# Designs tried in a protein design run: designed miniproteins, single chains, continued (3). Part 103

Each design is a single chain, and the fold is of that chain. pLDDT is the mean over its residues in the fold that is shown.

## One batch from the design tools (miniprotein)

Design m11582
Fold by ESMFold2-Fast:
Structure m11582 (fold): chain A 57 residues (1-57)
Amino acid sequence: LEAEGRAYLEKGVEAGRAGDLETAEGYLTMGHILLVEAGVPEEEAAALAQEAAREGL
């Protein structure tokens, strides 16, 4: 779950760099959800997703 969440954040960064903002948002949202499900604290999961969004945009 945590590895899957991080993989989705990476896919979000790649989609953002490609200019596909809708797909990027979807991947970042899924990555956030999977990290929380894996037991990562909500604040930390949100921060990781926000950092990925900043890198991809």
Scores: mean pLDDT 80

Design m11583
Fold by ESMFold2-Fast:
Structure m11583 (fold): chain A 96 residues (1-96)
Amino acid sequence: SSAERQQQGLQKLVEAGVLSEEEAQQLRDALLRINRLVLEGDERVRQRMEQIGQAFDAGDAQRLRQLSEQARREGDDDLATVAETVAKLLEKKAAE
């Protein structure tokens, strides 16, 4: 299942020292709720996730921070958690 693959991916990031176990748990829970909304046809949530993915692929941590702040203002705490967490991943990688 997609949820099982996400759990395995998050565990690998924790083992690599990229995420704490707490950060991985928060991201896992947020992704489960987001995936449910997307499967139920929430076009806005789908578009926001595409924006987060595009910013991540571009290595744009600043854009991810902006998307997190926007989601938080809109009451989309799960989208905010995803955007903030992937921004931290990029920032840690850039600090290498």
Scores: mean pLDDT 78

Design m11584
Fold by ESMFold2-Fast:
Structure m11584 (fold): chain A 52 residues (1-52)
Amino acid sequence: DEKYIEEAAKILKESGITDFKREHFEEAVRILKRLKVKITPYLIVSVAISLI
């Protein structure tokens, strides 16, 4: 999970979005685990963006 959070943060940083807090990524991971879907950095990014 930690590696996927780091990759998600890197994707957003490379897109010029640097103001995401770790809490948003951790919440995205919790949502994905609850849904029992395969966790990928791109899914974490998509869910984290929806929390803004």
Scores: mean pLDDT 75

Design m11585
Fold by ESMFold2-Fast:
Structure m11585 (fold): chain A 66 residues (1-66)
Amino acid sequence: AIKDLEKAIEAIKAGNKDKAIEYLKKAMEKSPQVRPFLEGAIKQIKQGNLDLAIDLVKFAIEALKE
């Protein structure tokens, strides 16, 4: 899950929205507890708010480390 989220952040930074969404969906399947953050991140990617999308993915990573 964390590895998929790190790959999603890299894809967002590269402007590859399709790959970012793919990695986020994969992470949601493995870690349902962070699904709301990742659904929010997908919505922000689709709206072009990439910085906010990255912040939401970082919150999900922090939640999974606890």
Scores: mean pLDDT 82

Design m11586
Fold by ESMFold2-Fast:
Structure m11586 (fold): chain A 71 residues (1-71)
Amino acid sequence: SERETREAAVQKLIAAAGEEIAEALHAGDLEAARDAVVAAAKAVAPSLSPEERAALARLTAGFVASLEAAA
């Protein structure tokens, strides 16, 4: 399902850079958090299915938009 694909993509992103993203958010460094998410998404993309890559791209865009709106 789309939900399961989305959750799998999120778990792979968290495994790749969850601590780096959390540290940036805790420090209030929204730019570093955004850059960490984008870099992690690019790093995990080759290991993903086409459906997982599409889900990750949508998730990354939404997260980045949320960080920019919070500033």
Scores: mean pLDDT 76

Design m11587
Fold by ESMFold2-Fast:
Structure m11587 (fold): chain A 81 residues (1-81)
Amino acid sequence: SSLEEEVKRLLEEARRLIEEAERALAAGDFDTARALVEKVVEILRRAKELMKQLPKEKQEEFEKELNELDLRVAGIVMRLQ
C-alpha cells in the first residue's frame, strides 16, 4: 500500500540522517549532529503515527527497524551531552 511505502521511505530517510549525524559526531561537529537528530526525531515520530494505521502484521515487520533506529538516536544523544 502507499502507506507502507511512505513508512518505508521515512525509515530509509531517518537511517540516512542518522548515518550523517554519526559522521558529524565523529568529526566533532556537534551542532550539525544535534540538528540532524532533531530532524530524525520528527521523521520517526511521523513514521510511528503512520504505522498505527497499518495492519498489525505490517506494524511488526517495521518495529524491529524502528527500534534499531531509536537506539542509534539514543546513542548519538548520549554522546552529545
Scores: mean pLDDT 89

Design m11588
Fold by ESMFold2-Fast:
Structure m11588 (fold): chain A 61 residues (1-61)
Amino acid sequence: DLKLLIEVFNVRLKGIGLEPVNPKSKEELLELARKVFPQLSDEELLTPSEADLKMLRLEQE
């Protein structure tokens, strides 16, 4: 689900003080994510962790 991946990515961006983004495709999301988090693999970028999901739920309320 692209929307969920974008929301998780934006939660990670907020955690490091960066502005949220709204990529139109999974490919655009991966391109942005590789620039911001070059140390993370594509699998890590596309797989929400328990912490990511918890932060997302807190952000969404």
Scores: mean pLDDT 73

Design m11589
Fold by ESMFold2-Fast:
Structure m11589 (fold): chain A 68 residues (1-68)
Amino acid sequence: MSIKTLEDIKARMLAGLRAAGAPDEVIAEVEELFDKAIQAKKDGNTEEANKYLQKAIDLVTAALEAAG
């Protein structure tokens, strides 16, 4: 996965959370996790990037389920 792909996924997921009415605090946490994934990828730490990306996806899923 490229840095551009991570940026595109971040933008789309954050837009989806806002549309679903997720709390700003949750949106900020998801943004932080994507930023950490992007930074890890820039540092060449693909394994760390994948871990942060997975945490971001898990939080997005939980937030969308909680948003009702």
Scores: mean pLDDT 82

Design m11590
Fold by ESMFold2-Fast:
Structure m11590 (fold): chain A 69 residues (1-69)
Amino acid sequence: SEEEFIALERVRLEKALEELQREAKSQEELAEIEKYQQQLNAAQTKEELIDISVQIGVHDLKRAVSKVT
């Protein structure tokens, strides 16, 4: 169900952001994580959660690429 998806996705994203916050090494990175946490707290729909998940994934990928290039 959509309710189950929302509940499961919210828990997944909360855990992902907690891990990112624990591993953050800069003030800029912490600010970006806080932005995603605020968006997640405000999110009410499946579409909003998907958008947040994509934003986090893209941002994490860009940071990973920057570290190796």
Scores: mean pLDDT 78

Design m11591
Fold by ESMFold2-Fast:
Structure m11591 (fold): chain A 70 residues (1-70)
Amino acid sequence: SMSAKEAAGLTAASLVGIGTALQAALQGLSPEEAAEIGSREGERMARELGVSEEGARLAGEAGRKAGLGM
């Protein structure tokens, strides 16, 4: 099972990626642009929080899906 610290970091990074993607969409960026920005921001935050590489990928995917409206 994932550690509590890893889970918390992944959750926080995912929320940052999601929020960034949604803000980009609200500003009129395309779904593809919002997805790219959200993915990069989620991954960046995950790495800053010391989340694993697998967790960083998941945080990026969360931001990407939010940007695409998935």
Scores: mean pLDDT 88

Design m11592
Fold by ESMFold2-Fast:
Structure m11592 (fold): chain A 91 residues (1-91)
Amino acid sequence: ADEISKALEESAEKIKPYLEAAQAAIAAGADPTEVRKAFIAKAAEIAAENHPELKEKLKAIAELAAEALAALAAGDEAKAEAYGQKAEEFA
């Protein structure tokens, strides 16, 4: 259950510049949903570089989180909750 959190923590220094860039882009008026989706995908990619055994889980969680964000942006709260629950099951 802690494998994903640990992989992200170990990759935190490599992920930090992308998080800062994402926050700056949103502050500058970029689409928050698209920026967050891109950040999630990049964070999963970086974590998978150091933990190839978690690559499949990291990719699945990132894809589910991206779908949840897209559903929220479209106003489909129930669909967003369903994708969020699936992402939690992989974590």
Scores: mean pLDDT 77

Design m11593
Fold by ESMFold2-Fast:
Structure m11593 (fold): chain A 98 residues (1-98)
Amino acid sequence: MEKEREEIIKRIAERIAKELERIEGKDYEEAFKEAYEALSEVVRSVEEAELVERLVELRLRGLELLRGLKPGEPYPPEIQALIAEYREVLAELERLLA
């Protein structure tokens, strides 16, 4: 269980670090360390880690949709669907933390 939790946290931290490196030019190792330390402090179970991973994936998908926009283009309708799904996953995480 602990090993599985740590592997999920590492996977989440890798995704965050790669995105920050690509978009903001942030140092990968620094971004990974910051994300890993923050997630390791907050995430206490495998179920929490899985929900956080889903939240990060939804966030990154939203950023990819926005990145494809040209100046003056309206926001894609998929953004509203992603926000709704993000809120549902967040509510599930809040239930586990209660």
Scores: mean pLDDT 78

Design m11594
Fold by ESMFold2-Fast:
Order: C-alpha cells, then structure tokens, then sequence
Structure m11594 (fold): chain A 82 residues (1-82)
C-alpha cells in the first residue's frame, strides 16, 4: 500500500507532466520528438503504481532533472515505508 507521502509525490510528478511544455531547443538537446514527449506524458498520467511511473519518467528526465529528483524522493519514501 502506498503511503500518503508516496501518493502525494506521484501526484506532484503527474501535475508537473501535465504542465510541462518543452521548447524546440530542449527537445533537440535531449534527442526527443514532440510525439515522444506526448507519449511519455500519457504514460506518466496512466501510471497506477510507482514501478510504472519509474519506467514512464525516463524520457522526461532527459528534459528536466526535477523529474528524476521527484521520482527519487518517491522511491526513497516507498522504501522507508516497508
């Protein structure tokens, strides 16, 4: 069972993904297309658990390291809750 803290961090990642609009320069730097970013956003929003979220976040983490930080905090919070 996810703790309230883990649930909050997952929701923060999903909200960040909803609001995230990369520039053309950011896409080129990361080697990603707009289509790949839209697919990654959809995967994040559809994630029902932290394992699915971890897999979905990988592409957006190349654009914004805050996705890695938030995911790392969620993984640590989950681990400490066991």
Amino acid sequence: QMTPLVQKLIEEIKEKARAYEPTAEELARAGLTEEEVQEAKQAILAASNIDELEKAVVKLSKLDSEFDVLLGLALIAEYLSK
Scores: mean pLDDT 81

Design m11595
Fold by ESMFold2-Fast:
Structure m11595 (fold): chain A 63 residues (1-63)
Amino acid sequence: MEEERREEGLRRAEERGLEAMKKVNYVKEKLPEIKDEEDARRLAEESGLPVEAVKALKEQEES
């Protein structure tokens, strides 16, 4: 019982992680197209990530 519940919890966490990674990868592909804060905001809306996360990804790419 414990093992089955653990596997289900891990699976859900993995699925959430994969979905988050897909959103991050989508934003990363669009990072070169970000010219200003307005573009970052649009990517945040399109991907479902917070605008601060999009800005952080852009800053890391430029660093």
Scores: mean pLDDT 72

Design m11596
Fold by ESMFold2-Fast:
Structure m11596 (fold): chain A 66 residues (1-66)
Amino acid sequence: SPSFRLKTERDLREDAVFAYYELRDEELSQQLLEEAERVKNGEEPDPALIDEAAVRVLKHAVEKVT
């Protein structure tokens, strides 16, 4: 199963698109794109940023329920 703590470059880019279009969070989208470039260069993603993105997705899902 995909881990919220360990993401591939592709996962981070997909999360960045979701942040931009669904969460309307341009700052988070930009941070996720920067992490994707770091992972592409062989670095590990920041687990704190991954956790923050996961929390933002969960909050959005709850708030979208009318």
Scores: mean pLDDT 72

Design m11597
Fold by ESMFold2-Fast:
Structure m11597 (fold): chain A 81 residues (1-81)
Amino acid sequence: SMLEELQKLLEELKNADPTDVQKVYEIVLRIMGLLSKAKMLEEASKLFELLQKYLAAKTEEERKAYKEEIIKVVEKAIEKL
């Protein structure tokens, strides 16, 4: 189900190293795609904005912080499904 796929991707995101930019990017894009299919366009848009900030981050600390914000948005989205 879409919920099971989202939960799996959330766990992969939580376990990903914040500095593994490619892995975080790929996981977040997949989550955004699933949220868009679920018509959760506001949550998908928030993830896109946070992903852009994550990619633009210059420090490990900033990347970790944006990753944690992304995780919180995904957790709240899952609670609504």
Scores: mean pLDDT 90

Design m11598
Fold by ESMFold2-Fast:
Structure m11598 (fold): chain A 68 residues (1-68)
Amino acid sequence: MTELPEVPVSTAAKRLEEMGKELEKAGKLDLAKRYYELAERLRGLPEDVTVEESTLERYEKEVREAIK
């Protein structure tokens, strides 16, 4: 697989914030804080920077495993 879907860092940051909120709802406050910090880092990057969808899927998997 030579090409993966990419999302702008602003979109990636929003997804990480949403993941952080899910972690907070599950009582995983320390992990939620780390996800919010990652979202802030991405917002600090230039607008032309993108994140691979596969990277965001790994974070989503971590959230699901942490909640379960």
Scores: mean pLDDT 78

Design m11599
Fold by ESMFold2-Fast:
Structure m11599 (fold): chain A 72 residues (1-72)
Amino acid sequence: SLPPPSEEEVRKFIEEQRELARKLGLFEPVTDEDLEAMSRTYGVPLEYVRELRARHPYRLDLAIELYERLFK
């Protein structure tokens, strides 16, 4: 049986995950180029994804919102 991780181990793991997400650009603002790519990829109007960006300005947040709206 695995013992529960210490608070320090959890903190270190979270920090490592944040650094990985940052390297992947997941916390970066959504650019106009990203919106055009999303519009083409998902077959939705550019205006639709632009409105979503106003509420979800970061790449990860917008990607999750688009997934839930189009595939749920």
Scores: mean pLDDT 78

Design m11600
Fold by ESMFold2-Fast:
Structure m11600 (fold): chain A 78 residues (1-78)
Amino acid sequence: MLTKLLNKALSQVDEEVREKVLNLLKKEAELLKKKDYEGVAKVLDEILELLLPHIKDEKFRKELEEALKKAKEEVLSL
């Protein structure tokens, strides 16, 4: 579910923001392989902070924020 929400958000941002988020997603994958769950949580916060200003739809913004907060909570529970 989070992947679909992220793809929708990435379609709404400019190329520069999209590249920054894609680089953060690559960093997240590497941190997950290293089991650096605190690092993953920080990257998820950075992705949210980059995306939220570009989301015009208030309902979608709330869904994206809740999905990323849940993903962060799940990662920190590992």
Scores: mean pLDDT 81

Design m11601
Fold by ESMFold2-Fast:
Structure m11601 (fold): chain A 104 residues (1-104)
Amino acid sequence: QPSVVEQITKSLENFEKDVIELFPELAELTREVKNEVIELVKEAAKTLDKESLEKFFIRVNLFLIAASAEVLVAHRQKDIERAREALLTFRERVRELLEELKKS
């Protein structure tokens, strides 16, 4: 069975591919966000206890779903700035979540 870390990494790789297909102008930012979130996922797996790590993975998946939905809406509206904000918001939410759970 693939690990939860392997599953989320694959989801992030698929997200990168989908965003770049819809907004090729955001390719560099999308790669930066994906790579930074993968590093946050690795840090979480190394530093969090079992209960906090499970909560982290559930909430990161929900943030990814929300970001994906916002990018799709942005594409339909031809609003590149909305897509950019979705990427930046996703990264920030994952970073804040890790810091919150480290304090617990």
Scores: mean pLDDT 88

Design m11602
Fold by ESMFold2-Fast:
Structure m11602 (fold): chain A 66 residues (1-66)
Amino acid sequence: SAAETARRLAEAYLVLEEQFDDPETIELARKAIRAEAKKRGVTDEQFDAAYEEVRANRDAVLARRR
């Protein structure tokens, strides 16, 4: 489904943001992932919603570990 595809791509992007400190590399990856999402029928709004959900879930896990 588009929602599942959006979540998987958002998870991949979040991992990349956490691994790389180079803003230019992160920006290129963001553009590539958004382009891939569009090819798979995912809108920018669907991707952004999935990213917020994935990030909130990651933050909740990290907060529990303190």
Scores: mean pLDDT 78

Design m11603
Fold by ESMFold2-Fast:
Structure m11603 (fold): chain A 75 residues (1-75)
Amino acid sequence: EEENKKKTEVLQKLADLINEAESWLPQLTPEQQARARELIRRAKQLMIDLATGKISVEEAEKEVERLQAELERLR
């Protein structure tokens, strides 16, 4: 149950990250847009890997932190 709760929280953070990045796209330079699209692609892949059990919740949490940091550094 606790692991499932953390998994749901990570999936929600990934969904929020994707939505945030997509909302920024019209305001970004072409270079920033390319970086944002790559972050979105990585986030979507992480959601799939986490949902299918290919990655642990702990590993996913660390990757989400890295993706969030990269998004924050984008602007």
Scores: mean pLDDT 82

Design m11604
Fold by ESMFold2-Fast:
Structure m11604 (fold): chain A 105 residues (1-105)
Amino acid sequence: MKLDKEQVEKVIFLIGEAGMDLGELGRKKGMPEEQVSAVVKIMNDMARKLYALMKENGEVEVSEAFELLEEAKEKILSVVPEELRPEVEKIFEEMKKEIEKIAKE
């Protein structure tokens, strides 16, 4: 299952929205601004990698997008308090579901 350029742009927008949600969640839970910035940077780096794959190949496999999501999730879980782990995992699971929907359009 492949994402074309328009679908990749939708996924990048979704990653941006999820990054804002994670940042707001971190601030509400009293995370230091440095840690909130690290989470946002991880999400932005994931979006840049996805865009680079699209520019190189003209398309991205859903499996490649999911590998980038898993890498980003592991990095975020390494910097957030354990209490936030369920919320982070939920946000990434919802992103995977939305990417699958985008790929079927």
Scores: mean pLDDT 87

Design m11605
Fold by ESMFold2-Fast:
Order: structure tokens, then C-alpha cells, then sequence
Structure m11605 (fold): chain A 102 residues (1-102)
């Protein structure tokens, strides 16, 4: 259960980072960067709550950064359908993570 929760948290971090990057590419990169920093703090707190190591915290923060960079780079090239699919996957991972942490 802990290992599954950490794996899903890292996947969620990457997907939400990507969504924020897409938002930044299409609207306001500076506002998106502020959201990324707040989200990295949130993810660090969740990893610590699960008893994660400093290495796991760094991996989760890096997942947010990698997702954000990918979203910024390619965000304007995604179709609305592709963006919707990414957001739906992110919501599905978040829902499963909430179930595991309840």
C-alpha cells in the first residue's frame, strides 16, 4: 500500500506538473510557475506523510519539474482532446491516491 501510494503520488506529480505547464504555455507562464512551486511543497509534504525518504521527496519534486517543462515545451501543440485525456488521467490517479490515503 505505501509503495503503491508513493508510485501514484509521483505519477500524479508528473501529470499535474504537465497540466500546469500546458496552462503556462497557453496563458501565463509566470502564474503557472508560482503554482508549480506551491505544488512541489504540497507533494513534499505528502511524501513525508507517507514516511518517504529524502530521495523519494527529490524524485517527486523532479517529477513535477519534468512534467512542467514538457507541458511548457509542447503545450501549444496539444489538441483539446489530448489535453482532456491528460486531465482525465490526472483526476483518475488523484482519485485512486485519495482512496489509498483515506
Amino acid sequence: MREEALRLLIEYARLKGKVLGIYGAKTDPEAAKEQVERFKEYVEQQVRRLGGTDEEIEAARKAVEDGFEEGLKNGKTYSEEEIKAIEERMKAVEARLRELLA
Scores: mean pLDDT 85

Design m11606
Fold by ESMFold2-Fast:
Structure m11606 (fold): chain A 96 residues (1-96)
Amino acid sequence: AKEVEEAIKRMKEAAERTVKALEELAKVDPENKDSYLGQANLVKWAAERVIEEAQALLKEGDYEKALEVAKSGLTMMEQIYREAEAKLEEAKRKKE
């Protein structure tokens, strides 16, 4: 139970960091602004769906599936975040 709640929390935090990174990337790379903001909206939608599904499973007592859904969502958010962060670091290095 606690592991599922912690996984959901970490996934929420990862999604928030990912959205912020994409929004910052849209500011430093304005030619691709609409693409990054579109990705940020998709991340928000995906995170909301993962939270809803994991919480529903947790309420039903299906802790194994709830944990799997939350962990899968976290992995996805972390991957998107790392890609966005890498692009943001590259953009910052080119301006320095």
Scores: mean pLDDT 84

Design m11607
Fold by ESMFold2-Fast:
Structure m11607 (fold): chain A 84 residues (1-84)
Amino acid sequence: LSEEYRRAAEYLEETMPKLLEELSKVASPEEVAKLKELADEAIELLRRLAEDPEDEEARRRLEEVDRELTELLEKVGAAAVAKA
């Protein structure tokens, strides 16, 4: 489980800059900035959980960040489809 959190953080660090660059073509600067903020927080929380998988506070916060990130990505995706 600790290794899974570490791998998730590494994957997000590698993937998110490229995703944000692509999204910047269709999303507002404010939306891109918020996505980056949420992604950076998720990475930090995943690294905390990699060191302490039983950190309930980090786990709860990660669930909140994941929900907000998913909602924002869905909103941006829907807007991009409508704009196309």
Scores: mean pLDDT 79

Design m11608
Fold by ESMFold2-Fast:
Structure m11608 (fold): chain A 85 residues (1-85)
Amino acid sequence: SMMEQEQQRQQHQQVVVDLVGFFLRGRGYSDEEVQKFVDEVRSLLDGLGSRLSPSEFVQLLEELVLQSQGNPFRLKQLLEERLRS
């Protein structure tokens, strides 16, 4: 169902946001710096989600996460580039 696909999209987005926050905290960033970066990433993800179906969004997000190789700064760069295209 469309509701099930939207729930899956929101769950994938939240997992990515949580992993980004976890990585930055592990690297010694402050809670304020982590929150700012997470908010920027969430805004970019919402921007992409408005242009794509839930299933297309999940597939693209998985591809961008793999391309980032676990680097949240690279992930943010890839999200920004995709939104500008």
Scores: mean pLDDT 85

Design m11609
Fold by ESMFold2-Fast:
Formats: sequence, C-alpha cells, structure tokens
Structure m11609 (fold): chain A 113 residues (1-113)
Amino acid sequence: LLEEVEALLERILNAPDEAEARELGRELAEVLKKLPPEQVVAVLEKLANSPNRNAQVAALEAIRELLKSGDPELIEAALKGALALLKNSKDDKELLLRAIGLIMRAIGDLLEL
C-alpha cells in the first residue's frame, strides 16, 4: 500500500500537464482511503507544500475526492490538506480560489447551507 502511494507520488511529480495531475490525484484518493488518517494528512501536506504546481493540483483533486467520502476522519484529513494548500497558494490565484471553493463546499455540506 505504501509502495502504491510512493509510485503515485513519483508519477504526480513527473506529470506532463494538469490533466494528468488531476487524474493521478483522483487515483491517489482511492489509495488514501485505505490508509490511517495521520498518513493521509502527511501525504496531502507533502503534495500541497511541494513547489511543483502539478503536485499541488493533484493534492487539490485528492482533497476533492476525500471530501466526498462521507467518512468524518477522511474529511478532517482532507481539510487539513486543504489548509496547507491555501497557505502555499498565495501567489497562485486560480489554485487559491479552487482550494477556497472546496473548503466552502465542504462547510456547506456539513452545515446543510
């Protein structure tokens, strides 16, 4: 399972474009659903804190999928990852707005807004 995560992380860091990064982020979310929450947070924060924009895009897509899981522990891990992404996206307005949108949607879903 950790070998699957490591292989996906390598593919994400070498993704040729955002479309591939988004697809790999979705694949990563499926593997992360099988991990303990603390490991999910660590992987998401690693990608979110990467200077590689495709790694940040993959983190965003993984966060999006985990927020849809209905699992409170995965939702909490995804929100921690989203916070890391927000802190590191100050100079990327598009990525910042996308991250804010995911957090706002998650809050809306939890609060029935």
Scores: mean pLDDT 83

Design m11610
Fold by ESMFold2-Fast:
Structure m11610 (fold): chain A 61 residues (1-61)
Amino acid sequence: MKEHYEKLKEKIIKSMRESGASEEEIEAARKGMEEAFKKGKTSIEDLILSAIKAIEELREK
């Protein structure tokens, strides 16, 4: 469900921002979730895993 996906994505980002996450982490998570959506992965678990992967790759760099 595309609209449900969009709301979940924004809720995750909002929560991260309110918790003091860096802008770099927020952008990485947002980009990771959007890439997952483009690949047809819209489950909450896929979105979370994509966000985590993007943040991990940012930290490794």
Scores: mean pLDDT 75

Design m11611
Fold by ESMFold2-Fast:
Structure m11611 (fold): chain A 82 residues (1-82)
Amino acid sequence: SLKRQLVQKLLEEVPEGLIELARSLARVPLSDEELLEAVRRAIERVGEDIESFTSAEEFYTALIEAIREEIERLEREKAEAA
């Protein structure tokens, strides 16, 4: 489906704007590699339910929330390692 192709394209070519969004959500310093991995995980999670979304706005709202959750997870893991 076109929706599945969109998810695959985002995983192959993660938009720089999504990485910068992730950076802006982080409260602690994260590397570019950590930010990229967080965005990729968010795309994979949201992409599993891609057929359930009825609009691009709904998809991107869910994606932004998933990116926030992945960043918060990384921040907790770093706090536990310190």
Scores: mean pLDDT 83

Design m11612
Fold by ESMFold2-Fast:
Formats: structure tokens, C-alpha cells, sequence
Structure m11612 (fold): chain A 71 residues (1-71)
């Protein structure tokens, strides 16, 4: 399903981001996951057809935004 595809790509993006930022809290990663999923589910609900590359780009941007706001 489209939802399974989104979750798979988000999990990959989060795994890669955690490797680069191992010092960040579990709470930060939960916020990052939620931000990515919320944005992607909003796009899916608006009727947009997304490629795996587009899903990865949106997920990466959402995750990077949360990382930048973490202190």
C-alpha cells in the first residue's frame, strides 16, 4: 500500500539521520518521525502521487528541520 511505502522510506531516512547524529534524544527522533509522517500523509490525502524519490526528499527535509531545531 502507499502507506507501507511511506513508512518504509521514512524508516530508511531516520536510520541514515541517526547514524549521522547519534547524540540526539529518543524524543527528538520521535518528533522527526512524526513530522515526516504527518507531512507525507497530508500530501497523500490531498491526492498527490509521489515517487519514492519525492517521498525521500520530503522525509529528509522534515527530519533535517527537526534536527536543526534540537538543542
Amino acid sequence: SERDRIYTVVAEVLREARARHPDLSVETWRRAAKAAIDKLESLLNSGKKLTDEEIREVAREAVDEVIAEAR
Scores: mean pLDDT 83

Design m11613
Fold by ESMFold2-Fast:
Structure m11613 (fold): chain A 81 residues (1-81)
Amino acid sequence: MVDELIAELRARLPALPPENAALAREVIELASQLPDGVAVDVLRDLGRAIAQAPTHPEGARGRLESLLRAAQGKLQQLQRQ
């Protein structure tokens, strides 16, 4: 499941602006370090943000930055325990 989501999301990265592709790649890398249940939720939200980018481009970077910060926070919380 997680590996299939990662492969699908990576296949979509070349269609994004380079800055957004870099942020999305970081989210994927962080999600790979999370427990499967948490990783699936993060990757699903990333997939939704990527799908919305062509229709709502003005907010796309902000949405990806928010997802990156959320994933970073989850990973840091796990590392502190």
Scores: mean pLDDT 78

Design m11614
Fold by ESMFold2-Fast:
Structure m11614 (fold): chain A 62 residues (1-62)
Amino acid sequence: SPLEQRLFDLAEQLAADLVVPGAEMRGLVLDEAGNIRLVAVRDGEVTVLRTWSLEELRRLLE
């Protein structure tokens, strides 16, 4: 949905300062609760760096 795209765009902006030394991949995913997670992959292991609720992100869009 357009709102979901805006929430992901905002999460990417908020994630810009979250660098992960040695990570092979870094990206945003939806979790089972519908929250947006910033994840990094290093040596095949997935690490969650930050989680944003959709409510938190919606408040920041205002």
Scores: mean pLDDT 78

Design m11615
Fold by ESMFold2-Fast:
Structure m11615 (fold): chain A 115 residues (1-115)
Amino acid sequence: DILAIIEAAWEAWRNRDFAALAEAAGALYRAARADPEATIDALVRFLQERANLSEEEAERLRETLRRGLALYPEDPDAAARLVHETLEELLRKGVITEEERDFALALFGIIATAV
């Protein structure tokens, strides 16, 4: 269950448990290699459950993550900026916290390097 991997990574991140975080990151990397679409869907679902994202905000984030993954092999900096800008918009609206933004960016990096 990819969502359970992301939830475990979040708890490790919050608790500064670097050993558990490394284990969860490895599991996420393997999940992203096997099924990048399911991994993106799990990340968006995690944010919907943690933060009250509207259906439209969730769809837009999913689309942005897919575009970021497609762009990453050619221009990793542009891919990171694209995802960062969408997360910053959610942060400005008060939909997510700074910690959730930083965590989502870190997970995008792991997913992007896997594919």
Scores: mean pLDDT 87

Design m11616
Fold by ESMFold2-Fast:
Formats: structure tokens, C-alpha cells, sequence
Structure m11616 (fold): chain A 81 residues (1-81)
């Protein structure tokens, strides 16, 4: 069903965000990097809420989440360097 497809997409997004958060917990982040990651997490939450509210297509939500996750991973990579 469409509900099952939406729930599967939300679970996949949630798993990807959780993986990035687990990576962030393994590195020492500056206060500035922490603030930037929290802002990106809030933006991802807002994207998923817009998707649930039928304001974004699955493809639009995926593209925005992909871009935000790439930004999170860039900050984590910088913290590892």
C-alpha cells in the first residue's frame, strides 16, 4: 500500500540519519561544528515533516535529505582530520 511505501521510505531516512549521528558520536566536535550539525538535523526533521504532510514528493524529500546528510558527513570528516 502507499502507507507501507511511505513508512518504508521514512524508516530508510531514519536509518540513514541514525548512521550519521552514530558517526558524529565517534569524533570530537567543536562547539561550532556541534551547532551546525544540530541545525542540519532540524532541517532534516522539517523535510521529513513536510513529506509526511504531503508538501514534498518522495523524490524531493530524498534529494533534500541526501544533500543534508552529505553536509553532515563533510563536518564529521573535517572533525576526523
Amino acid sequence: SRKDQRNAALQAFSDRVAAANAEARKVELSPEQRAELEALKQQMYDVLQQYIADKLSEAEAEARVDALLAQMRAIIAEARA
Scores: mean pLDDT 83

Design m11617
Fold by ESMFold2-Fast:
Structure m11617 (fold): chain A 66 residues (1-66)
Amino acid sequence: SEKDKIARKFLVKEMGEELEITVEGKTVTITSKKRTETLTFPNEEAALAHAERIKKYNPNAKVTIK
């Protein structure tokens, strides 16, 4: 799926190192040493699912739910 491609792209691009994932309502913010990327979802469940997907492909990533 498209979400899997995005999660894998973060793995390939950032190599899973020092990713900080923040979930706030419908918004997921992914922070690395190089950049910050913000993704907005239709609901909080979708945002949480996406954060879980990124964590699956980047096991060293830290997830914070606000």
Scores: mean pLDDT 71

